# Ledger of designs, part 40: designed miniproteins, single chains, continued (2)

Each design is a single chain, and the fold is of that chain. pLDDT is the mean over its residues in the fold that is shown.

## One batch from the design tools (miniprotein)

Design m5358
Fold by ESMFold2-Fast:
Structure m5358 (fold): chain A 75 residues (1-75)
Amino acid sequence: METRQRVIQFLKKISEAKSDEEIKKIAEEALATGDPVLQRVAEAVLEGIDRGLTKQQIINLATLAYTEALAEEAA
């Protein structure tokens, strides 16, 4: 429940970020939280930036990582 809200807020911040530097900062802060689901999502965002993906592609990759992390917790 709380993790879902954190991920939604994280994705909203990424969507509203004005620069790649802001996106990196948001992802690094997420990695520092110690939340394993949020860490997986943040890693996907950093991977997307490193690969030169568009903002929309980064959001899509992050959403996929979130879905995969939830499936692993349920398994």
Scores: mean pLDDT 80

Design m5359
Fold by ESMFold2-Fast:
Structure m5359 (fold): chain A 88 residues (1-88)
Amino acid sequence: SYPAWEVELAKKYGLEVSDVRAVMVTAGLLGADPNKEYPLSMVDPTGAASYLIDPDGSGKITPEDLVAALKKAIEENRYGELSIALTR
């Protein structure tokens, strides 16, 4: 089953909830708190996708920032780059 917050983010960004879950799993954020900030280095240790995930340069991201990055990567046909950057 999907948490309510993953379903709501999927609706907000026009994504399938399965795609939201897949990016959370790839980033190591399965079971994350949607209201908590995580270090960018935890999900993207090289910073290769920081321009998508952390455009403000704060070094901290929320799960929503990652979902927004997924939407942008799909629009720009750069999902492969995002997926590689998030892979442990």
Scores: mean pLDDT 82

Design m5360
Fold by ESMFold2-Fast:
Structure m5360 (fold): chain A 99 residues (1-99)
Amino acid sequence: SFAETVRKLVDRFIERVRRAKSVEELREVAAEFGDEVRQLKQTLSAEQQAWLDQVASEMHAAVHQAILQVKQGESFEDAREAAIRLARKRVAALLAKMD
């Protein structure tokens, strides 16, 4: 299903974020995720593309928040984990609306 495809995409993104050791690596993860989203959209309906764009927006917002928190003096690991928790919560809410 489309929802299952989105869940797998998000799980892969979160795993890559967890493996990132720096702000530079977080930016690389976000760029690679953007490329994967663009490729996937070519196989999707307009409605599915709109849902995927919402999910991608939340993933990018979580990475941006982690980078800002590190810039404000938070530890990289704490900022990264907080961003992962926020991303999971927001994506779960979006996926529930796709039922």
Scores: mean pLDDT 85

Design m5361
Fold by ESMFold2-Fast:
Structure m5361 (fold): chain A 60 residues (1-60)
Amino acid sequence: SRATLLAIAERDTGVPRAALEEALAALERDDSDANIARWARRLGVSPRALRSFLRALRES
């Protein structure tokens, strides 16, 4: 399911899978609002979109 969610996120956002995996590794360590906002800026996505993706990963 993680691989499928990453593929969907890559398609939806246009962000390369490797960049999404790097963000997930960082956010697994620190999922504060500030860190989510920082990574969302780096990836060129909204903080809301990144939070929704993280929630989907945790619930799958």
Scores: mean pLDDT 79

Design m5362
Fold by ESMFold2-Fast:
Structure m5362 (fold): chain A 61 residues (1-61)
Amino acid sequence: SAAEAVGAALSRLFDERGPDVPGSLVAEAAREGGASDEIVAAMASGKNGAEAVGRGVEAAR
């Protein structure tokens, strides 16, 4: 599913780069995994990986 592809892309990013990545990099990985433009934009506004993921989850509701 698209959610599985997005989850896999984010897991790979955090495994390779750690949690100190900017939201713009999280958003790019999510976009490549098939996330919607709204979710990608929300993630890009995050200051770090955890904030980016939280904003993306909120945008998906």
Scores: mean pLDDT 80

Design m5363
Fold by ESMFold2-Fast:
Structure m5363 (fold): chain A 70 residues (1-70)
Amino acid sequence: SSEQEKLEKEVRKIVDEIVELIKKNPEDIEKIMKLNNKFNELLDKLDDDTADKLIEEMNERVRKAVLEVK
């Protein structure tokens, strides 16, 4: 549905922000934790299959971002 698609886009924006923060300012743990909490809140509103895919996507992108910092 259009509503689920909007939620997916919001989740991906949060993932983008987390990834950027890890690359530019990884010591900002408080900001990263706040974004992670918001990510989890939005996932609760999505279908389980979609939520699982977004979790996998976030984990992969975060892993790659950490590798790029060095």
Scores: mean pLDDT 83

Design m5364
Fold by ESMFold2-Fast:
Formats: C-alpha cells, sequence, structure tokens
Structure m5364 (fold): chain A 80 residues (1-80)
C-alpha cells in the first residue's frame, strides 16, 4: 500500500533522527489518504506529523496536528 509504505518510511527516518525526511513522507501519506477519502488513515498520518513536530520542539504545530487527528477520530466514532 502506497500510503502505508510512506508512513513506514517516515517512521524509519524519524527513528534515525532525520525529522525533515520523516515530515516529508508523513505529509505525502496524509495527501494520499485525503485523496482516497480514508479518514482513518488521514488521522494516523496527522498523529505521525504531530509526533514529528513534537520531536522538533514545535509544540504549536504538534498541537495543531494532534487536534485535527482527534476531530477526525470523533467524526468516525459519530459516523459522520
Amino acid sequence: LEALSLNNLGNVYQAQGNLAQAESYHKQALEIHRQLGDRHGEAVSLNNLGLVYQAQGNLAQADHYYTQAGLIDLKIALGM
């Protein structure tokens, strides 16, 4: 799966401390999930971006992405 492979690459680069590459791959995965209407995959990619920004020390961006993921998870739970 293309988006899954991109998230996996992002996780590998994040583990290596290459946060810029991790951000790039997770953003690419996010875009694919959005194009497919995969809201669950979108929430996963948004959470991964939150973790990357948190690791970078950008807490405002981390909070923004975590909030977006939480809102999508809530919509999924409500069947919206």
Scores: mean pLDDT 84

Design m5365
Fold by ESMFold2-Fast:
Structure m5365 (fold): chain A 72 residues (1-72)
Amino acid sequence: SVEELQKRIEQAKEQIKKSDEDIKKNLDKLRSNPNASIEEINRLIGGILRAIGDKIQAELDIRKAEEELKKL
């Protein structure tokens, strides 16, 4: 239904916002920790990469839902 596709788009938009916040938080931690261990740096970078992946997936979900809306 149109309502289900719109809900999917809104949920994906919320995921993009959360991913952007996570990217910013992890970048801020990297920039503010001059004495961070290699292990801590790797964890923060891992968090950024994961958030980027989640954001890309959410953007693809929006595109797919918009394509399905065009068929209705």
Scores: mean pLDDT 88

Design m5366
Fold by ESMFold2-Fast:
Structure m5366 (fold): chain A 67 residues (1-67)
Amino acid sequence: SDEDKLLMAAIEGDVKTIEELEKKYPELAALAYAVMGEVEKAKELLPKVKDPKMKAVIESLIAAQES
């Protein structure tokens, strides 16, 4: 599935594949970017993250990488 493809791209550090899927899956793309250390890309997608628990996780990952 596209979701599995995005998860594998995050594990492999494949930013290009995440960029292709971010319009369809902005929440998963934001999480993927945050995990990868792509802080600016994660911040750009953060307003599209509707799940408050996922948003909190992404914000925590961003903060940890900026510390």
Scores: mean pLDDT 81

Design m5367
Fold by ESMFold2-Fast:
Structure m5367 (fold): chain A 86 residues (1-86)
Amino acid sequence: SPEIKEEVILLMREIAIGAEALVAEKIAEKYKEKNPEASQKLLEKVKEIREKLEKMKTASFEERKKLVAEMDRIAAEVDKVIQELL
C-alpha cells in the first residue's frame, strides 16, 4: 500500500540521517584542535538534526515529512562544513 511504502521511506531516512549525524559528530571531535571553529559549527548542526529527530518520535505523518526535508537541508550544510574542514 502507498501508506506503508511512505512510512518505510520515512523510517529509512530517519535511520540514515541519524547515522550521518553520528559520523559528523565523530569528525568534529577528531578535528577539533586543527579547526575549532568548523568543529563547533558541525556540532551545532548535529544538535539541530538530533532535536528534529527527537520531534519525529511524536510528530504526525505530514510533520515528519517536513522534518525530514528540513534535516536534509541541514545535512547538506554539514557536508559543506566537512569539505571545508578536510
Scores: mean pLDDT 88

Design m5368
Fold by ESMFold2-Fast:
Structure m5368 (fold): chain A 96 residues (1-96)
Amino acid sequence: DNAEKVAKLREAAEKLIDELLNKEKVTFEDFRKAVEELLELVLELKGLKKEEQEEERERLKKELKELEELIKNGELVLTESSSPFNARMAEILKRI
């Protein structure tokens, strides 16, 4: 049932947010995997058509690529965590 799936998504998101806020170091890979897993749960809950699911996956891939390019250009360094950065990632996860 959708209510059970929503509860699982909320629990997973809250746990991930707590872990991100309490980590001294958060890698791009940790963030990417978490966001991709949350998206799959959201897509299942929404019952979107295959084409729309693919659009959402491609949108996330584009956003992740843009973030990765910022890291590679030295504009955003994930080798050391900061509270503002971790808070922003947590906010993005809540919005998914």
Scores: mean pLDDT 64

Design m5369
Fold by ESMFold2-Fast:
Structure m5369 (fold): chain A 119 residues (1-119)
Amino acid sequence: SLEELIKKIEEALKQLRETVDKIRAMVDAGVEPTDEQLDEFRKKAEELAKLVIEAADYLNDPETKALVERHLKGIERELDAARASTGDAWRAEVRRALFHADQLIGIAEEIIRKLKEKL
């Protein structure tokens, strides 16, 4: 149902926000996230993106779908770069992934608003 889709997006959004806040705190403290933490970040972003794309398809909103796909690919690219990095280079890459995650979060909040208008 539409109500179940909204609830799933809200739950995935909450999980991504918690992960983003933890990773951001680590970066700001100069602590490199573990590969496991970067994998969790990627997984939570993919889970949210999938649900937001399903919602965009329901709303016939191809612009939002393209925007979600762009920011998800940005997260994936930057996290792959962080894993391949030596020394302090990971910090800039993780910060760029966090930027893309913040954009995805904002898009998800807007799609929830639009879906609630259909109830």
Scores: mean pLDDT 92

Design m5370
Fold by ESMFold2-Fast:
Structure m5370 (fold): chain A 80 residues (1-80)
Amino acid sequence: ENLEKVKERVKEMLKLRPKGKFTVEIRDENNKILVKAEVELDDEVKITVYGFKNVTPERRKLQEDFKKAIEEAIEEVKKE
């Protein structure tokens, strides 16, 4: 569910800012960053996902799913 919102947000930002750099993140109930990614749209697309020390298996899966959602959103916008 949160990953679908991430995809929609990435698509929204790509339509408003077709070139340049933006950040996408997911936070918990205490406003703590769970995952963060920097997306750069220059000559090529570069996605950098930030990890945190003492990552649980759940957080690692979230990081993987988060990166995949961003990649899928970018591909879907390119097909539109």
Scores: mean pLDDT 72

Design m5371
Fold by ESMFold2-Fast:
Structure m5371 (fold): chain A 95 residues (1-95)
Amino acid sequence: SPLKEEVDKIYEEANKKIDELYQEMKRAIEAGDEERVQKIRDELLKLAEDYSLKLFFIRQLAEFEGDKETAEYARKKIEELENKVRKVLDEIDSL
């Protein structure tokens, strides 16, 4: 499905950006840079919102076209993305 391929593309892009921010976060923690840690936290929240919204629109389009499989796939990818960001934020909040 072209919509499923678009879901995969968006999800892969989001994961790469989260991984980059997670590595930046680890460096900021090691440096004691509390200001940078807070900025990364804000960037992670915004990234989660932006990519969840993109995936939500594809889910809505798939539902409109009767592609229930792709709609459910997009919903699952949103949940996976939200869970990944939550875990990173929990690490920041544990500092």
Scores: mean pLDDT 88

Design m5372
Fold by ESMFold2-Fast:
Structure m5372 (fold): chain A 56 residues (1-56)
Amino acid sequence: AVLTLAEYLVQKYKLPFSQALLLAEAITNPKSSKELPPLPSQLADDFNELVQLAAS
């Protein structure tokens, strides 16, 4: 779920919850997302894996 992914992003990447929530929504519903917030380099490298995790 979006909230679970947002909490994961807060814990792993130390993002503010509001930014993590927007990013989690973008990851879980990429076709509806218009623009992603700026990503830390570590998160950007992991982005494809996070998308696959959300899709699975």
Scores: mean pLDDT 68

Design m5373
Fold by ESMFold2-Fast:
Structure m5373 (fold): chain A 70 residues (1-70)
Amino acid sequence: AASPEEAARGARNLAEKSKDPEAREGALKAAQAAEAGDVEKARELMRETSLKSKDPGARAAAGALARDME
């Protein structure tokens, strides 16, 4: 499973690269949760982003990040 630092880095990267505002917001919240040590919350936020984002690239990236956090 990813460390909190790795989870935060991945989520921050998604927040910076995604053009979908909803995916950016979800990824930013996930990064903040991981930085606080709550990798489980970060995983749930990334799982939600993988299901709800309008950007297929953001969905794929969020799904991969959620799996890495599991």
Scores: mean pLDDT 82

Design m5374
Fold by ESMFold2-Fast:
Structure m5374 (fold): chain A 81 residues (1-81)
Amino acid sequence: SEEEEIVRELVEYGLELLKQGLSPEEALRRLVAYAQRTYGLSPADAQRLLDFGLRQLAEGVSGEEAIRGLAERIAAVLRRR
């Protein structure tokens, strides 16, 4: 499905940023910016989704798991448009 393809692309993008040595926080910021440029995610949705991802990190979720969860929520928001 389109949602599954978006999730895959966002996860691959975010995990590549971690492999390049970015912090989990910076990887989430760039992932959200990528979704804005590539899929037209609105600024309001981008801010809410970034806040969600940063809260997951603050609660002890790993960077990889935070990227996966954020990617799934971005795809779900894009599907509602």
Scores: mean pLDDT 87

Design m5375
Fold by ESMFold2-Fast:
Structure m5375 (fold): chain A 114 residues (1-114)
Amino acid sequence: ATPEEKRAVEDLVLLDLALPPGELRDQVLTAASNFLATVLLEPSLSKTTEYLDFDVLVGVVGINLALGLHIPDETAEQIIKIANKFPPTTVEQQALASRLLVAATARAAQLREE
């Protein structure tokens, strides 16, 4: 995996751990994995306001998780809204999104057992 793919998995792990199990977590992880896969395969998108806003929200998630808190539903909904601005449009983007999601959910599950 590239350093950029590794960071994307780390971002998705934070999102998984910061949300309780349920539909909202599944929606956040799906939208975020799709978004990150699209940005990784089209790096020009990393200079957009949508990517910068996403990165800031993941930072907020990390702070909440460090404090032992789940993120608010409003924050989760904002992440979904931003992530849906760059949906995957190619088979390669869809395949990468699936790989990132599988890697992140496996790592988050491992961390929950510790």
Scores: mean pLDDT 88

Design m5376
Fold by ESMFold2-Fast:
Structure m5376 (fold): chain A 66 residues (1-66)
Amino acid sequence: ASVDDFKDEATRRAAAEAVAALEAGDREGAQRHAVLMYLHASRLPDEAERARARAFAEELGRRLRP
């Protein structure tokens, strides 16, 4: 899932911040924002949004690994 696929503003903002941190070489910041994104999505009653958050976290995690 891309940042623009998120419907919840807080989840989308945290996802965008995670990508920006990753592109800036801030691995710790990227991880922190990804966790926050997942927490925002996990509190929503929207199963599709939670699924998007899981997919995004997995993709970001792969980009953070060698």
Scores: mean pLDDT 82

Design m5377
Fold by ESMFold2-Fast:
Structure m5377 (fold): chain A 68 residues (1-68)
Amino acid sequence: SITLAPALADEFLALAKALGRELVETEPDPELRAIGEQLLTTDDLYRQLALELQAAVLRALLRQEAAK
């Protein structure tokens, strides 16, 4: 198992909050905005990683639908 240094954990937290703000501010999709709101309200790293993956997958699916 890998234990993150505190500084690196803080950096990942900052990146998760930045993505959460971007999703809430720029995404018209209500599910992506809900993921962004969850990213802004959680400080659990593993939950943030799961939400980031969920957002990436949903963004990819929505872009695929828009390309039709």
Scores: mean pLDDT 82

Design m5378
Fold by ESMFold2-Fast:
Structure m5378 (fold): chain A 101 residues (1-101)
Amino acid sequence: SKEEILQRIEEVGRKLMLVVDKLDMAKLDELIKRGLELAKKLNSKKAEELFQEALEEKDPEVKVLYLLRGLAEIVREVEDLPEEYQKEILELLEELEALAE
């Protein structure tokens, strides 16, 4: 499950980067805020910092990189990631992928 989520982060990240200049930045920021709230619930300080950096970042490409790193940090470092939060991350990734269409 963790390996599948990490692969999904990489796949969605590639799609976002292909259209980074066309992304709806307001919607992207809303999705980053959802990641931030998830990081807070999981007490993942590193992921929280990465999502905060993403929200403050003005360069769309760098903003996306911080977002992807924040999601990967939650998946990699939270040893007992509950199934409900794995599902929340996958839902967030689906909305990010839709943003690239």
Scores: mean pLDDT 85

Design m5379
Fold by ESMFold2-Fast:
Structure m5379 (fold): chain A 93 residues (1-93)
Amino acid sequence: LSEELRKEVAGSMILMGISVIEIAIRNEDLPDDVRERILRLLEKAREALERGDLATAARYYSEAATLLEVAQGADPQQSAARGAAVERSIIEL
């Protein structure tokens, strides 16, 4: 039961993150190819969540977040490092 609760919390965190990115891209002036890539990654994250694959979902979410940060002018290396830390935090929850 405690482990099931942890999985529910992790899944909820990923879903919240997906929603935040979706709201952000609706208000951003992003190139169409970048927007499409982010949306595809978010869809793959949702599909992984539906399968109960939290690790895969966290990775796709992290990749989408990193692409958004880079598109907003962040350093690619720093954004990738933050994405890896977020993925780890979600998985270790």
Scores: mean pLDDT 78

Design m5380
Fold by ESMFold2-Fast:
Structure m5380 (fold): chain A 60 residues (1-60)
Amino acid sequence: DVQEIINSKQPFKFTFPSNRQGSAYTHNAEMQKLQKEQGLPLIPVYDEETGTTVLLPVPQ
């Protein structure tokens, strides 16, 4: 979701709770849930392989 911009928070030292591969990264609902619950600093990254936007934690 390109409208899901989470860039107003500072990046945290946070380990993503689940390891995904392939299109499993594109669980926008799961990422939004984590952001709401823990205030994760996620950024939208367009994934050309899936044709969608993936929310990823900002790198430290």
Scores: mean pLDDT 47

Design m5381
Fold by ESMFold2-Fast:
Structure m5381 (fold): chain A 89 residues (1-89)
Amino acid sequence: EEEEVKELAKIIEEEASKAKNEEELEIIADRIHDALVSDDTSEEFKKKIVKALLKVLEESKNEKAKKVAKMTLEKIKNDPKVSEELKKL
């Protein structure tokens, strides 16, 4: 679990680092948010994604990755389709 969360955090950092502007960071955040509201994504995988976003926000040295994590977590917090269990992580 910890290794998978760490690998997801690394993927978020790598994708965010490739973004050329704020609009591209927003697109990355939207894609992650879509995965978290999708019925095709398992609840366990959704929990790992949220944990990875929190890890990026707390520990990352990459400001673009932190912006993606912050944007995605804010979208989740305000979305009634996201479970309360995921919002409490």
Scores: mean pLDDT 83

Design m5382
Fold by ESMFold2-Fast:
Structure m5382 (fold): chain A 73 residues (1-73)
Amino acid sequence: SREKVEQKILALPETVGQHVKITANWKTGEVEFTSSGEPVTVRPQVFLDSLKSLGGDESTLSTRLPPGLVSPP
């Protein structure tokens, strides 16, 4: 369910490792999250917006966050 994915992603910590992988299944509501590397601060909304832009029933975001990243306004 889309709402379960949204709730789970928005519940992710604001401080994560710079190497991030998130897999979201919009049909089942399952979310897998891993992060590693140097800590960076990001709003979970950024991940949610990125995953929504990918489309389909299952979305995988694999990205490297820049050091000292501050979420865009």
Scores: mean pLDDT 77

Design m5383
Fold by ESMFold2-Fast:
Structure m5383 (fold): chain A 83 residues (1-83)
Amino acid sequence: EKKEKLKELLEETEKKIRELEAKGDEEALLEALKKSTKELSELLDKKPEEYFEEARKKGFDEEKEIIKAAHLAAGLEAEKAIE
């Protein structure tokens, strides 16, 4: 389930990122994603599901958190694949 949710988020996020890149819009969001993914990497690596639940409970934007987490998951996979 944990991995299945991340896969769905990855597909949705890739679609969103492609659209943002084509538009050249939301540059601040793109920068935030790049920066936040670094900080969230350790948190999501341990308990991604708990992170989503807690972030939502604290009142974070679901959309932004999903994009951040999906991008982080994709980044971690890519980095681990580099060998």
Scores: mean pLDDT 51

Design m5384
Fold by ESMFold2-Fast:
Structure m5384 (fold): chain A 64 residues (1-64)
Amino acid sequence: MEELEKKIKEFREKISKLVKEGQARLDAMDAAGAPVEEIGKAVREFQEKLEKLRKEYSNFLKKY
């Protein structure tokens, strides 16, 4: 149970880092004048990474 709480905190930190990384990438692409289509792809990739992380978290919870 207590180890579960630590893992939950680790997942929260991973989500926070992913959000920060995603924002930095989008800002860099905008500054470089990337096409809207490429920015859209980056947003989709970011959403897919979030979903993957959510699935990993769900699979971890199934273990308990």
Scores: mean pLDDT 79

Design m5385
Fold by ESMFold2-Fast:
Structure m5385 (fold): chain A 99 residues (1-99)
Amino acid sequence: MEEEERRKKEIEELEERAKELRKEALMAESESGMYLISAAVYRTSAETLRKKGTLEEEAKELEEKAREYEEKAREYEERAKELEEEAKKAEEELKKLKE
């Protein structure tokens, strides 16, 4: 029956889409985590320089760098959430087709 062949193709396309969206979400979460680690390192370095009472301008530059990385981490976290929601929608459609 032609409908079974069409249904199989739709299932394969949705499985591939759901898989790819889950992979993209995981990569975005990993990027967010990496930026948070980098931001923490910059924050700690700035604090150390600030406590020594020297290199105040360098401490400010490191604090600005930390803020930039914290913002990038937030952007990647939001992207990961969007991709996860898209993956869930594809998974729901896939479940309905397998009924």
Scores: mean pLDDT 84

Design m5386
Fold by ESMFold2-Fast:
Structure m5386 (fold): chain A 91 residues (1-91)
Amino acid sequence: SYSTLVIPNEELRELLEEVGVKEEVLTLQQVINELLLWAGKQGLYDPENPLLFDVSDSRLGELFGVDRFDASDVDLIAERILKHSTPYVPL
């Protein structure tokens, strides 16, 4: 679920801090949105298709082992966020 609460690991947090994220716990959807903002701020979007980001040779691509980030189909990136995060269960 995109409402799942996660705690990003240190490397993922470094990217999130560059777009102003200060929260330690985020929903999966929030992390997706902030990484899309990060990729956009890095100018990684395809001018012919602004929903596609070439993240090869970027820190995000290196961290997740992906060449492309698709804003219209975020399932792969959601999977990678979960691999680079700890689940948070509120008490």
Scores: mean pLDDT 82

Design m5387
Fold by ESMFold2-Fast:
Structure m5387 (fold): chain A 80 residues (1-80)
Amino acid sequence: VRTVERESFTMMSHDPSLMDVVRERLERAEREATERAAKTGDEIVNISVSFRRPEDYVDPDSTGPPHPATVEIVVEFERR
């Protein structure tokens, strides 16, 4: 049986710490997933990070207006 855990958070697109926060939360999610797998015997199938922004707008150059950026971290487990 596949189980999915999702974490999301929102920061402004122009925030210089955005990528650091993404990295820290991803590393925490990977650590917690690994510990859970070791304790339960569940297999880690996938860990993914995605950016969801209003109106599918992407601001790669920071010259556009700043907007909220929502980041989703999804961990998928397969129960053995």
Scores: mean pLDDT 72

Design m5388
Fold by ESMFold2-Fast:
Structure m5388 (fold): chain A 114 residues (1-114)
Amino acid sequence: MRILSVDELAAMSKEEFKEELLRVVKEAVASAKSEEEKQAILGAIRGLVLRLLVEKLSAQEIRDFLLSRVPELPERLVTRLVNMLMAMQKKIEEGKMSPLEVLDIVNEVLDEVS
């Protein structure tokens, strides 16, 4: 499956972005070997989103945080999640989405997969 770039994701409409985030999160959860790992994935995503609302995160900082919480997460899913979170930051910075809109989308996605 092709990995979408940060720029491609940042160019997506709000609806397209939400659908892609839901797909990536569902795949990440499906890769989990236990309920504990599933909760670690969901918690890591939520924690990163809350952080990016108050600070700017580099791709490396996002990657390191994900792997510190979920070291067995497949590399392709790590890259896709890093790109999604970087695209969220870019959309907020460019005024394409408010921090509250990002939080609403993330909460809806995480609630659907929980």
Scores: mean pLDDT 87

Design m5389
Fold by ESMFold2-Fast:
Structure m5389 (fold): chain A 84 residues (1-84)
Amino acid sequence: SLSKKLQIEKGRKKLEEEIPIGVEKIKLAVELTIARREKNEEELKKVEERLIELVMEEQPELSREELEEQIKKIHKKIEELRKE
């Protein structure tokens, strides 16, 4: 619903302040994962992995481990915000 989208946007803004500015594709992957997590968790993991690979191809200076770490931190922060 619209209220869920607003909650995701509030989470994203807070994450931008607490997590170093990174690749916008990482934020898109996180938003996609969270928005669809309840419906298709297996599909979301596959999409997230493909986005990580795409970002690594376009920005080889970023390691896969760094991208995965940033995504995990973003997920944890958004989960905290959802509970508040």
Scores: mean pLDDT 59

Design m5390
Fold by ESMFold2-Fast:
Structure m5390 (fold): chain A 101 residues (1-101)
Amino acid sequence: DIEKAAEVLGVPPERAREAVENLVRATKLAYDIIIKNTDNPEVIKAAKEAYEAFLKSVENGDYERAVKAGDYLLQAAVAARNGVPDETILELLKKAIEAAK
């Protein structure tokens, strides 16, 4: 587990736990930003599904999937904060869900 996390996150094994915790915190912040910047129930539902899928990837030790899903969630958060159309945010969230599989 810890050795695979270190390799995927590009950190020494001693920093793997810290790097995973930072990834989870950054992704949770992205999720919170999306939820605060939309009233569209489809986007809210997709954001929740994407975040839950991300957490399951972390729990399963699928760190490559977790990193990719987290990246799409961060992109969706930036899009939501900048007032990008809901359709674009929804596409990024669908990519996050798919990446976490």
Scores: mean pLDDT 87

Design m5391
Fold by ESMFold2-Fast:
Structure m5391 (fold): chain A 75 residues (1-75)
Amino acid sequence: IDDQIDQIISQARQSGSPSTPSIIDIADTARQNIQQGDYDGAISSAQTLSDLARQNGDYDTARQADQLARTIQRQ
């Protein structure tokens, strides 16, 4: 899970889009939720990240966020 979040952040930084800071902030929020045991909150954050990435045409980041949400659901 942490590795998946790090991958999302790395890919967002690589994209250089105006939405990169927002994607990083949401990814950090998901990490905090996981650390607190708030898996429902983490799933919600991952879904928000996926939606934001899709709206900005970043389908690779959206796909990774969808995988993160599924991984958390399987905990």
Scores: mean pLDDT 77

Design m5392
Fold by ESMFold2-Fast:
Structure m5392 (fold): chain A 72 residues (1-72)
Amino acid sequence: AREELEELAREAEKDSKEAQKLLNSGGKDVAKGVGLKLRAIGDALTAMLIGKKTGIMEPAARAGEAAGLKEP
């Protein structure tokens, strides 16, 4: 459980960073950037849901923050 949350957090961080780079480049790479950002958001939401249910919140919160999702 924790290891899968850490993997989701790493993927969300990596995809979010790569997406931002592609979105900043413009042109044809914008479509790839949008796809990676959506994937990062999906991974972060999944990690946050699992973290809330299991109590393993640290990697879940990290994934959410990396994808631009803030816990209010």
Scores: mean pLDDT 74

